# Designed miniproteins, single chains, continued (2), part 112

Each design is a single chain, and the fold is of that chain. pLDDT is the mean over its residues in the fold that is shown.

## One batch from the design tools (miniprotein)

Design m7879
Fold by ESMFold2-Fast:
Order: structure tokens, then sequence, then C-alpha cells
Structure m7879 (fold): chain A 104 residues (1-104)
């Protein structure tokens, strides 16, 4: 299960991937942060461990620098897929990432 001993390892695998695009890394960063929120019972972004938000912030900046339109489209696709049952932080995490993409 992704919600086991491997969540910090999954961040490092995505972060260091030479084959994933910046947009794909942003998608994975949002999904990993949302999954962590479910695992920890977090009700807001502020309750997540810093490592998940630092990774999301970096992924959003890099995706925004590479292709801001494509980054926003990737975030919209994640929102539409609704990969987790409520309650989740997914919408809050997507909004946070969208703000960073628009500021780059």
Amino acid sequence: SRASKSLPELINEVKNSKTLTPQEKLREAVLLAAEAGLLFGAKSIDELPREYIDFLDNAAKEAGKADPEGALKALEEVRQERPFSPPTLLDELIEHAEKIVKEV
C-alpha cells in the first residue's frame, strides 16, 4: 500500500526521476500530499508534514517555469479524476499549486 512505510521514499523517487516531466511530477506531488493527508487525518495543508508541502511547492514552481498552461491543465485533470473519496485535501492542494504556477 502507498500509505505504508514508503511515502517519503515515493517523494524522493518522483523528485529524482529523469523520465517524468515537470507536469507529471506536479501531478504526483499533489496525489502524494493528498494521500498523506488521509494517512495523517489532516484537515488543512498546515497539518501536513513539511516535506510534502516543500515537494509540492518545488514541483509547482518547476512545472510553472517549464509550461504554465500545461501545469494548470494537469492540475485540472487531477481534480476531474477525483482519485480519493471525501473528505480529502485534494481541492485545497490543487488551489495551492495553481497559485504557485501563476506566480512563476
Scores: mean pLDDT 79

Design m7880
Fold by ESMFold2-Fast:
Structure m7880 (fold): chain A 61 residues (1-61)
Amino acid sequence: MSELARKGQDLVVLGAILAGQGDAEKGLELGRKGAEYLREAGFDEAADRGLQGVEKIAREA
């Protein structure tokens, strides 16, 4: 569980970075995967907020 939560968070962060660099497609892919891992680990709020952040950054690109 702790490892899944960490992996999920890392993927959301990487997704946000890629989206911010103009790679919205890969950023959203990683953000969605990270959110899925966070939800599996029981961190639904962190998953929702993380994905919303990546989606917002992707829209700005």
Scores: mean pLDDT 83

Design m7881
Fold by ESMFold2-Fast:
Structure m7881 (fold): chain A 105 residues (1-105)
Amino acid sequence: VKKIADEILSQVENVPENVRKFVYELIELLKENGYLTPKLVEYAYNEAKTYSRFVTFVPKELEDEVKELAKKYNVTFQLKPVSKEVAKKYGIDEEAYELVVPLVS
């Protein structure tokens, strides 16, 4: 988990510590529930590198856990509903949200 998170976060200079901790726990949550796919990791890496943001897909069933993590670390985020077809493209066979977190202040 730390290795994947560090690889994504290393694309942005001076990521705030609270955001870093949030991303670590979120990636662990996704991995433990079987939703951390190579396509999602690739997508998150490219979004961090290009736009200085962390982007992933969160299954609807994990929505409350993700919101609790964001509150715990005082992280600003957006959750946008996505179609099952879009989620499936990234390896999630459930209703999902696109999570967007700024990596810079």
Scores: mean pLDDT 82

Design m7882
Fold by ESMFold2-Fast:
Structure m7882 (fold): chain A 85 residues (1-85)
Amino acid sequence: MGYELEPEDEALLEKYYKPLQEEIEELIEKGEDVEKILELVEETEKKLVEEFEKRNRPELAELVREHAKEIKELIRKYYEKKKKE
């Protein structure tokens, strides 16, 4: 819808999102502060957005920003539930 992924775009998504997911899971298991985890998501978002903007793919950059907002919301909700216990 509205865009087509090139193989290089898919490679960039895997390069940034796969290690981000793994690192978030590790930090959550260690009981790291939610602020630190949110900062990591924001740094990854910024780098990936810059990469897609350099590739003249502004639609993918917007999708990355949207996805990062969803990830941050999920992390916040997870920590709220964890604090309730």
Scores: mean pLDDT 78

Design m7883
Fold by ESMFold2-Fast:
Structure m7883 (fold): chain A 96 residues (1-96)
Amino acid sequence: MLSYEELKERVELVEEELKRFEKFVKEFIKKNKVEKEVAEKIEKALEELREKLKEVKELIENKAPMEEIEAKLKELLEKGQEVGKLVAEELEKVKA
């Protein structure tokens, strides 16, 4: 099992990647004039990602069971993939 310090480092890495991804998505929406409904869906999914990240951080701070932290981190990564797919679909639509 990972130590709490190792989990903390992993979460900090995920937070940095999320910040970079959010900047990319905001610029993409603005530059490509993505439809309002689609933009709102993407923004909502990003908000959910931020909430999941906050939950993971709190679990680590409170030294919650390692299995619970790992499960929440997995949920965060899966949500990130979902948002990435939504953005990729819009990117392909603009290229076509």
Scores: mean pLDDT 78

Design m7884
Fold by ESMFold2-Fast:
Structure m7884 (fold): chain A 76 residues (1-76)
Amino acid sequence: KNEDLGRQGAATAGVMEVNGDYGGAGSARGGALGLGLSPEEVRETAEEAKKRYQDLLAQGLSPIDATLKVLDEAEK
């Protein structure tokens, strides 16, 4: 569904912000809005993804593995 893709986009924005890619994060947030997510849902999803990504990195996961896990969890 478009909502699942939107949540994945918002989660991607959170990951990008942790990595300092604010331009990419802005584009990902815009994409999530375009797929029908509310501004509230985009913000909440991105913030939760950001926290989860940081937690996974702290546990010793690689950036790639942490990203894939965050996106998988957001798609559910």
Scores: mean pLDDT 81

Design m7885
Fold by ESMFold2-Fast:
Structure m7885 (fold): chain A 113 residues (1-113)
Amino acid sequence: SREEVLELVERLRDLAMEVLSLADPSLISRVIGHILRLIGVIFDLENGADVREVADEAARTAVGIAEVAAQTPNVPKSVLERILETVRRLGRLVPSPAVQAAVARLEEILAAR
């Protein structure tokens, strides 16, 4: 449902905020950019945007957050695991090639940690 998708995108925003709190100063602007994108996606979903387009954008943004997290030694592996779990749940609600590609990329990032 739209409500379940909204809850998962909000969870990705909260995880991005956790990454922001631990990020090196050089990476802060990238994390802020991803947070703003997720906020935009949440507003779009609340205003009737297509659920697939929202899920695709959220999944791509989650990959960007995970790439910053992977470069930040202070981010626990559990944060990356929670990002992957959230995107996997999103993919079960909204199956799309873009979300599936994001899951595969997140699995690669997590395996390299």
Scores: mean pLDDT 88

Design m7886
Fold by ESMFold2-Fast:
Structure m7886 (fold): chain A 97 residues (1-97)
Amino acid sequence: MLSEEEFEEVVRALSEVPNAVARLTEILKLFEEGKLEEAIEKLRELLKEAGVPEELIEKVIKEVKEGDPVEFLKRLRKGVLEREIERGIELIKAAVA
């Protein structure tokens, strides 16, 4: 099971990838369609692009294989979106302050 700190590290790394929420949504659709192997491959590539360490990528893939992949991907996408919103708010504050 991923620790809370490991999950937050993955979320942080993904929030720096362009269109991460859209890419996670595509992966989520593949899991919902039962295309497990294709979804895992796309998730692995996204995590590599984000610079997530290989050990942590393998922990994420294990969580997905042994748990509920749809619920995990929804939680991951929510965390990334919240990070993107926080970044947007800080940029707005900097622009108007």
Scores: mean pLDDT 83

Design m7887
Fold by ESMFold2-Fast:
Structure m7887 (fold): chain A 85 residues (1-85)
Amino acid sequence: MKVTIKATGKDGKTFEHTFEATLTPGATVPVAVAAPPGGLEVGDKIEVYADGKLAGEGTVSSVERVTLDDGTVVDLAHALVKIYE
């Protein structure tokens, strides 16, 4: 199915990634969302959509700042997402 992970920052900006996957009802899934530095913080909302329908939610538990080989700086926001039953 088409899965979209959507993270919402405190200013209302959203960061999304879409991929093909299967979601298991009731599972807790670790996810990471990339954002510009300062775009996401601990406590920010994560939503998971399956084929356009809300299928799960979580909260950012940690943010790691990473510098890529080309000098690009990104924040990786880590969350545990609970998939609805």
Scores: mean pLDDT 81

Design m7888
Fold by ESMFold2-Fast:
Structure m7888 (fold): chain A 61 residues (1-61)
Amino acid sequence: MKPVVLRWVKEGSSPAATEEQLQAVRDVYNKDLASIHIDREGGDVMVTDEEGKITILNIAE
């Protein structure tokens, strides 16, 4: 997965992110901060990849 958009959308009800998913999120955060829409209304992150696939995952520690 190559996430292009991130957003907090839920209250941490999603499964904990794998190390691969966490690394993909970090890669987006490090590459283009201006393109990241992190909205911390909830504990989960909505990730949209290059193909437009949406995945919801928990990246909170």
Scores: mean pLDDT 52

Design m7889
Fold by ESMFold2-Fast:
Structure m7889 (fold): chain A 96 residues (1-96)
Amino acid sequence: MITKYEKMAVYAIVLRGTPEQLAAAYNEAVDIAAQDPRVVSVRFRVLSPDTMEILVYARTREDAQRIAEELAEKLRDLVVETWYAGDRLAPVEVLE
């Protein structure tokens, strides 16, 4: 197995809610990542007790945007902001 770095498109979603709402949002994002092959990874950052950032990594900007829009629609009552966070290198494991 070789780890290589691929250029990934990243969309950011900022959520505001109760700890219980943010925990539910985390589980929803994990479930989408597990079921959707367009998702390379999802990263979470707790900004405050009531604010969480979700970073969606996909191979194309269009895929990252569509996934972020789907997640934002499911979590719409908690969404503060969404934006394109740029292209970033992410480690991808490849079988030799």
Scores: mean pLDDT 79

Design m7890
Fold by ESMFold2-Fast:
Structure m7890 (fold): chain A 64 residues (1-64)
Amino acid sequence: APTPEQLEAAERAAARGALDALSADPSLSVEQVRAIGGRTAAEELVRRGVPREVAEAAAKLAVS
């Protein structure tokens, strides 16, 4: 399972990715913003050494 530090980093990355995307394209739907946030969170977890399958599962839980 990801550490609390990895999860905090993923949540911060998700929020930043979502805000950056919405700032660039304010017409994005809520579904599109969630998808971008989830993808950004998963990539941050992978970068921090979390296996991709675990990172994707954790990111999906964070946006549901």
Scores: mean pLDDT 79

Design m7891
Fold by ESMFold2-Fast:
Structure m7891 (fold): chain A 105 residues (1-105)
Amino acid sequence: SMEEKKEKLEKILEEFKKELEENKNDKVKVIQIMTEVIVLAKELLEKDPELAKELLIGFLGIVAEIFKKPEFEELLKKAKTLSAEEVIELFEKLVKELAKEVQKE
């Protein structure tokens, strides 16, 4: 049912939120969590594109709240108007840029 899908999504998002909050100062772990969400979104995209988009928007909302970085807020805003596939591409690009910043430290 739609209600069961929503409840499962909310539980998944709460688990990712907890992991991000616990690891917010560990840049490598944060990138790993973001990458795991991208993989999950790609798997969901093949079966349920609407659920994939809800996962992406929900997760980007959590990331924007925790880290308060303009790039996450901009991606969240764009995610609301773009397809799930386009959001995945932009999110992968952002994660790749964040990974490069970690390597420079």
Scores: mean pLDDT 85

Design m7892
Fold by ESMFold2-Fast:
Structure m7892 (fold): chain A 59 residues (1-59)
Amino acid sequence: SEIDRLLEQLKKIHGDEEKVDELRAKLAQLTPEQARRAYREFVLEVGEKLGKEAIEKKK
Protein backbone atom coordinates (compact mmCIF):
# COMPACT_ATOMS: atom_id res chain seq x y z
CA SER A 1 0.00 0.00 0.00
CA GLU A 2 1.00 3.66 -0.20
CA ILE A 3 1.49 3.82 3.57
CA ASP A 4 3.69 0.69 3.54
CA ARG A 5 5.93 2.26 0.88
CA LEU A 6 6.26 5.47 2.92
CA LEU A 7 7.08 3.47 6.06
CA GLU A 8 9.81 1.52 4.23
CA GLN A 9 11.37 4.81 3.08
CA LEU A 10 11.10 6.21 6.62
CA LYS A 11 12.77 3.08 8.04
CA LYS A 12 15.70 3.55 5.63
CA ILE A 13 16.07 7.24 6.58
CA HIS A 14 15.41 7.00 10.33
CA GLY A 15 17.19 3.70 11.07
CA ASP A 16 14.90 2.94 14.06
CA GLU A 17 13.09 -0.12 12.70
CA GLU A 18 11.30 -0.89 15.99
CA LYS A 19 9.80 2.61 16.22
CA VAL A 20 8.71 2.49 12.56
CA ASP A 21 7.11 -0.95 13.07
CA GLU A 22 5.20 0.38 16.11
CA LEU A 23 3.93 3.24 13.95
CA ARG A 24 2.90 0.79 11.20
CA ALA A 25 0.84 -1.24 13.71
CA LYS A 26 -0.80 1.95 15.01
CA LEU A 27 -1.61 3.22 11.50
CA ALA A 28 -3.28 -0.10 10.60
CA GLN A 29 -5.94 0.60 13.27
CA LEU A 30 -6.67 4.20 12.16
CA THR A 31 -8.79 5.69 9.38
CA PRO A 32 -6.84 6.81 6.28
CA GLU A 33 -7.14 10.47 7.35
CA GLN A 34 -5.93 9.77 10.91
CA ALA A 35 -3.12 7.58 9.54
CA ARG A 36 -1.87 10.39 7.25
CA ARG A 37 -1.91 12.85 10.15
CA ALA A 38 -0.05 10.45 12.47
CA TYR A 39 2.52 9.75 9.73
CA ARG A 40 3.11 13.48 9.13
CA GLU A 41 3.58 14.13 12.87
CA PHE A 42 6.08 11.25 13.11
CA VAL A 43 8.05 12.49 10.07
CA LEU A 44 8.26 16.00 11.56
CA GLU A 45 9.57 14.62 14.88
CA VAL A 46 12.11 12.43 13.04
CA GLY A 47 13.17 15.36 10.83
CA GLU A 48 13.83 17.55 13.89
CA LYS A 49 15.89 14.81 15.58
CA LEU A 50 17.89 14.02 12.40
CA GLY A 51 18.51 17.74 11.84
CA LYS A 52 20.17 18.00 15.26
CA GLU A 53 22.22 14.83 14.63
CA ALA A 54 23.35 16.10 11.19
CA ILE A 55 24.71 19.29 12.77
CA GLU A 56 26.62 17.26 15.41
CA LYS A 57 28.10 14.93 12.74
CA LYS A 58 29.10 17.67 10.29
CA LYS A 59 32.45 16.76 8.71
Scores: mean pLDDT 69

Design m7893
Fold by ESMFold2-Fast:
Structure m7893 (fold): chain A 89 residues (1-89)
Amino acid sequence: KEMDPLLAEAVRAGAEGAAAGTGESARAGIAGAIGAAGGGALAAFTGNKEEGAKEAAEAAAGGAEGATGEAREAMRKAAEIAKKAYEEA
């Protein structure tokens, strides 16, 4: 099954946020990116776009709270994109 374009963009934004962080910000960014990727994988694997997008949005939002600078902005963007996918499902 193909990944939803909005969810795919959220996963990419999360990964970019993880790469931009350092120290504690890097840890928070990586956690958010992993959560976003996990949500995407769940959606693709189970076909449940709503569940996957919701989990991705929650993980990205949590990562944004712990991150700073570019990592925080990337996680925030990922959460918004994933939330749009969840609301459309």
Scores: mean pLDDT 60

Design m7894
Fold by ESMFold2-Fast:
Structure m7894 (fold): chain A 92 residues (1-92)
Amino acid sequence: MTVEQALDEEAPRYLEEARKLIEELKKSTNDKDQERLFNELLWVLTMLLGSEKYREEALKLGIEAAEIVSQSKNPEFREWAKTLAERLKEKL
């Protein structure tokens, strides 16, 4: 079994986790919680990006999460999230 095959099989689970983290991120108003949730989401999205089948959906979820974080009260975190969203859009 290749890494790609393992990621394709597990991808639906990571996709569900990513969507759950995005919903938690939308409800978070605390900068530290947003940072933690976004970092957890980035790890899950990295696993999804390893699957060619789910790459486009992972990019779209990453863009959505980055756009949510772009509204953060932390200016540095906002600018980083905006830059990440632009880079992810370039890969679509």
Scores: mean pLDDT 75

Design m7895
Fold by ESMFold2-Fast:
Structure m7895 (fold): chain A 62 residues (1-62)
Amino acid sequence: VEELADAAVAAAEAGDWETARRLIKEGQNYADELEKQGKKDEARKASILIVAAQVEAVGLRF
């Protein structure tokens, strides 16, 4: 999920907001899947990374 978060921020920095949004959504889906599999620690880490990427991407818009 770190790769998805990093890729989303990189896409946002390049001005590709469509790709950034898509990658963030994929990261959220991945975190949800980890939660369903009982991998709570991995799901928590994934959620934190994706939230951080969203905050960074939104900051780059202004």
Scores: mean pLDDT 75

Design m7896
Fold by ESMFold2-Fast:
Structure m7896 (fold): chain A 72 residues (1-72)
Amino acid sequence: SEQERIDEAVKKLQEIENQSKQLMKQGKYDEAYQVMYSGSKKVMISLGTPEDEAEQIAQESADKLLQQMQQS
């Protein structure tokens, strides 16, 4: 069902965010950015988002995460 697809996507995004945060704690900001970007892009595409739109959303998500860490 669509609800099951959404639930799986939410879990995957949470795993990606946790992985990115762990990399940032190690000072690996470039790797954290790439994990967040590539991971969120793949999740959005799996939900039926067009590739161009998924790429934009992924970039915005990665940029936001990086900005939050730079303010900490």
Scores: mean pLDDT 82

Design m7897
Fold by ESMFold2-Fast:
Structure m7897 (fold): chain A 109 residues (1-109)
Amino acid sequence: MKATVTAGLRIRLKDPSKAEEAAKIVRDAILETAKEHGVKASVNVRVDPERGEVTVGVTLEADSLEKARQTALDMARRAIEALKKAGIEVESAELTLHAPGEAPVTTRF
């Protein structure tokens, strides 16, 4: 049976004008990471240009909870790395993981 995990990634940018560009880069990085890990991912991206904030909701379907969690962490890492490579400065980033029956776990970058 597959395990389902919901992940929320919130990224705050130093330059709000980069929010739309950042959202595209983050989405592309997340989808590529899911593909490499063989994990099904549905992705929803929200942008707040006034705050310079990109919020990504991801639902992951993987062979185990451990695989889903590791995939979500790698997604966040690769998304932040992709932004840095594009010259987009990140002020803060948080990943919140929610597995069924567990309390949400937040990791800061």
Scores: mean pLDDT 84

Design m7898
Fold by ESMFold2-Fast:
Structure m7898 (fold): chain A 73 residues (1-73)
Amino acid sequence: MSDAQAIEEAERHLRRADELRARLDAETDPVKQIALAVELTVAINDVEAAAGQISDEKLRQAYLEKARALRAS
């Protein structure tokens, strides 16, 4: 996989994670909150997996830090 492809994949998963986080923040049903939190965790894991395919160390670390920020919210 090229770095460009890995970055595109990481950006796609990051956008999904941001959307899930926004939905989780707006959700009032505790059962749906649990389901959204699980989906968010999967999306964050997908960002980390895609970032791991980036050969440029600084770009890889930037995406891994974005994933960590999403987990720490």
Scores: mean pLDDT 84

Design m7899
Fold by ESMFold2-Fast:
Structure m7899 (fold): chain A 67 residues (1-67)
Amino acid sequence: SELEELLKKLEKEAPLAAKQARGLLKLIEASPLDKEKKKEILLEELKELLENIEEAQQLIANSELIE
């Protein structure tokens, strides 16, 4: 699934962020929301987290390049 693909990508890009995402997954699973809403929320959160990581990596790369 798309969610599993994103989780695998997150594990490769940032293992600590993946641990945080797993914590978020447990909180969402414990919520009284239906499965579809839980999947949607988690998918959006993971996409945002990956985008933030990619942006941070780009900033680091640019900083190294201009030194």
Scores: mean pLDDT 70

Design m7900
Fold by ESMFold2-Fast:
Structure m7900 (fold): chain A 67 residues (1-67)
Amino acid sequence: MEEEIEELEKRVLELAQKLADAGILDPSTPERLKELIEERKKTLSPEQVYDFLKELEAALERLAEKV
């Protein structure tokens, strides 16, 4: 679970950075998402963090498709 969360977090942040570099997201978004993920890790269970990251990944993928 924790290893899967770290892998998913990396993919989410890499996707956010790619979208920021493409001008789709604000350049500060990757840092803000990293802070949000750290906050969620402190307040949510590992399973809830995984679900949150999966939803975030899907949202970023939808933004990529819309452009």
Scores: mean pLDDT 80

Design m7901
Fold by ESMFold2-Fast:
Structure m7901 (fold): chain A 85 residues (1-85)
Amino acid sequence: DKAREEAERLGQKTLEALKAGDLKSAEEYVKKLKKLADEHPDDLLVKGLAYASLGELYRAKGDLEKAKEYFAKAKAYFAQLNAKE
């Protein structure tokens, strides 16, 4: 699935940018990933990856409350995915 492959690629690029301290690139990758999730609202993997990347971004920015919210949403989507297939 091209959407899932792109979501995984954007998630990996987000983590690489955060590891390098490049918050600007990380924010750009997260915006693209969130847009992809909005375009594929039925794809629980794409949604999970988008919210996980948002969680990592906000953790890196020091907003631990938003990071926890986004990680909780990602966990919920991944749990639904595992329950289905």
Scores: mean pLDDT 86

Design m7902
Fold by ESMFold2-Fast:
Structure m7902 (fold): chain A 72 residues (1-72)
Amino acid sequence: MAPSEAELLISLGNMWIGIGNILAKQGKLEEAKEAYEKAIEYYREAAKIGSPEEKAEAEKNIKEAQEKIEEL
């Protein structure tokens, strides 16, 4: 089963969250913020084109990424 375009965008966002988490752990707060902002961009694209389920997941992930930025 091939992933949808929205699922691929969510996966790209998740990748950038992982990068941001590693950078934050290393104290690279500015780089971590940029990675989380990149994740939010992918999740916003996914929310625009996704199914209702994919939109809900993307919106949840956007909120979580925004919280991570605020905690930096």
Scores: mean pLDDT 87

Design m7903
Fold by ESMFold2-Fast:
Structure m7903 (fold): chain A 75 residues (1-75)
Amino acid sequence: MLPAPDFEVEVTYTDADGNQRTATISAQAILDIAQVLKTVAGVSDEEVNELIEKLGKAKTIQEVLKAVSEAVNKG
């Protein structure tokens, strides 16, 4: 198993009341998402590593969704 990345990503979103909020995504949560994509979408280990790096640099939920979508489309 690859070592878990030691970082957290803060992403912005609009809540149900229309206020901007921040959510913290742990490195472990990012790794778990990447492992699910590897299992379900057939994404390679190299593509998983690229996805983890992109997710670690994401600042908005849109960037997270884009990185995930690109990984799924490559698998």
Scores: mean pLDDT 66

Design m7904
Fold by ESMFold2-Fast:
Structure m7904 (fold): chain A 136 residues (1-136)
Amino acid sequence: SIEEAMEKLAEKVFKLLLFLSFITDPDVIELIYEGSKEIYELAKKAADPNLSPEERKKYMEEAVKKMTELLDEVSQKLGPRFKALVDEVKKTLEELAKLVRQSKDPELIRKAARFLYNVASAIYETAKRKLEELKK
């Protein structure tokens, strides 16, 4: 179900956020900041309560695509332990995206969009905080 996919993704994202909190490489932090800002803006649009279900799905698909692209780019700069976590996050994102595409329930789609917005916001705020700490 969409709810089970969101729960699995939340668990993997929590581990991802913990990993990101320990990154000290300025180039990696800046990469995550710039990429997560774009994802945040797309996820925020998807969470707009006034969108049609089809417009919502479109913004969610764009946000998921940008998330997977960013995760792949970051994993190229970090070690194999991070790549394993990235592969798990990508798998759960793809499962959620597939379930959203197949869903005709506008309430569940909206709930999933809100969840993706919360995920994107958490990554963006974490990266922003780390970047601000480096510039002091």
Scores: mean pLDDT 85

Design m7905
Fold by ESMFold2-Fast:
Structure m7905 (fold): chain A 79 residues (1-79)
Amino acid sequence: IAALNDVTSQDQAIDIIVDSITQMRRNHQTDQMDSFRAQARAIITSKGLWSDTIDKILDDITTIGIQAIQAAIDKIIGP
């Protein structure tokens, strides 16, 4: 989550969020999801980068899983 403190764009924030959640899921640290969601929201909001798009991605990541998030990111950011 420290990497979020250095973000300057929504694209960077989304990339870091997806990477962090992917690592947490691979390491079976799913109990950390609620804490991560709260911290990420606070940091992104403090930087003025919060948007409906990020809100949806962050919520979907923590609740429904990586495939749905990859589809949403590909649609919004593009390949």
Scores: mean pLDDT 65

Design m7906
Fold by ESMFold2-Fast:
Structure m7906 (fold): chain A 68 residues (1-68)
Amino acid sequence: SEGNIIAAKIALREAVEAGAISEEEAREILDLIDRQDFAGALEKLRELHARSPHPSLETAIRAVEALL
């Protein structure tokens, strides 16, 4: 749904602002979402969350899971 895509985008911005992920890492995930590669986006989000646990990354994971 569009709401889940918006939620993921907001959560990624929050994760960048918090320093949990870089702008480049957020852009890679956004590119996957734009290509509707939700499985690829989820894989990258889980890798990033394992490295740098943050509530915003958890929110992004939940939002992308809802698109599968």
Scores: mean pLDDT 88

Design m7907
Fold by ESMFold2-Fast:
Structure m7907 (fold): chain A 95 residues (1-95)
Amino acid sequence: SEEEKIKKMQELVDEAERLHAEARTRVANETDPEKKIAILEEYRARLRKIHDEFVKIMKEIKNGTREQANLFTANALRLVGLLTEADIEIEKLKA
């Protein structure tokens, strides 16, 4: 049960990194600011869903090691960082 939860958390992080790479490529290949915003808003919405699921699973882990807790915290901060970067980029494109 706990091992399946930890595996799911890793799958969510891997999905977030994949989505980030795809969003970077799509934005780099787009010239229209409005279309860049649409790409980033789609990416941000998907990333928020991943973050919400990650945090939900993290709260269900009762017998995690200190190393696992440190990894979960680092991954949660990474997801928040990606969301913050998307928010900043969207704001700059709207200016």
Scores: mean pLDDT 90

Design m7908
Fold by ESMFold2-Fast:
Structure m7908 (fold): chain A 58 residues (1-58)
Amino acid sequence: SEIEKKVANQLLTLVLTEKDSEKVAEEAQNLLLKAKLNDEQADKVVAEVVSEMEKLLE
């Protein structure tokens, strides 16, 4: 839970601050790999980031 929240916050910051979408994809992939999340945890992190982005962009 704490690791998932940390990774989600890092991904959200990355998406909001990095203008290069290709760079965002590379750094996001590296961040998920370094966190050693399982598939379920990775899916939850991605869903949380998407949800927060929808709130900010709508």
Scores: mean pLDDT 75

Design m7909
Fold by ESMFold2-Fast:
Structure m7909 (fold): chain A 67 residues (1-67)
Amino acid sequence: DLLEKLKEIEKKIKELERKRVVLYTSGSILVIGYEFDGRLDEAQRVREQMKKELEEIDKKIKELEAE
């Protein structure tokens, strides 16, 4: 059923959007903490990991939207 498939896709997109917000918020706090402590290398590692994970989430959302 087309309607059931659309509802399932919308639910999955909403879950991914929530994960994206949590990841961005938590990671941003961690980066600020490391930068404040002068641990710039750790801050950069967190930024790179966040970027990678956010790109994976964004890709999954786009794939679901294409269906």
Scores: mean pLDDT 82

Design m7910
Fold by ESMFold2-Fast:
Structure m7910 (fold): chain A 68 residues (1-68)
Amino acid sequence: SSDQIQQQLDQWVDSFSRDLIARLAAGEISEDEAFELIERVGKLVSTQYGEEYGEQFRNRLLQRLREA
């Protein structure tokens, strides 16, 4: 159901944003590399679940990175 997909996306956004923020803080990846990873993963989410979920995933991750 859409509710189950939404709950899974919420968990993935939380997990992936924490990983990216930690790697950025450690200097393991650049900001440009983080943005490219977000775009690639968002594209996979779009392919699997549809464009609305992929766009939501990308936008939420970008917001988390801007707030860090």
Scores: mean pLDDT 84

Design m7911
Fold by ESMFold2-Fast:
Structure m7911 (fold): chain A 58 residues (1-58)
Amino acid sequence: MAYLDEEDARRLLGHMTAEQLAELVARAAAGVPDEELREEMLALGVSGPLADRFLRRV
């Protein structure tokens, strides 16, 4: 499995807490639609390309 790389993880932590990032990973693993998670990440100020890279790896 491809894991989120260190640089992308660091960029995500610039927009959210480690707890919020862990919750996003848990929700993705639970089968929450990528479209819903992407919209929430954009609302936190995450760029579209960064959100897309995250969702492809979880």
Scores: mean pLDDT 76

Design m7912
Fold by ESMFold2-Fast:
Structure m7912 (fold): chain A 80 residues (1-80)
Amino acid sequence: SVADRLFEETVRRVEALLREAEATPDLAERRALAEEALRLLDLTKAWLETLAGDAAAEQLARLEELERRVREALAAAEAA
């Protein structure tokens, strides 16, 4: 489905951004990568919320878990 493809693409992109953020010693770059990941998550979550349904609800919960991880990475960069 379109929702499944969008979810999978968003997860892959966000995970790649997180890995890049974790690998960079540059705090400004880490922040920019984390902010891009949050932007992608926000857009995808907003769209999935318009679809409604059990599958979309599970996908939203997984994106919320990814968002928590991204926010933790951003907070770590801000605390340094």
Scores: mean pLDDT 80

Design m7913
Fold by ESMFold2-Fast:
Structure m7913 (fold): chain A 76 residues (1-76)
Amino acid sequence: MDYKFFVSRPGVDASEIIDEIEKILKELGIYDAKFRKINREIVEVYLPNVSEEKVKEFVKALEEKGFRVSTPTEIK
């Protein structure tokens, strides 16, 4: 399934957020993620063809590193 959510961190630029997210994704074996900068501090993350378990693991890893993550939305 495909998932979409938003990630932010106070005082961190969207480019730096993307770099940190890509690092976490590589550690979890997720390679097909797409990113869109919504503004200076908010990034939209799109994860194609991932399991719900992988998405939950990724969200937990982001939250443990101090990122704010919106509720992941399944894309049909």
Scores: mean pLDDT 82

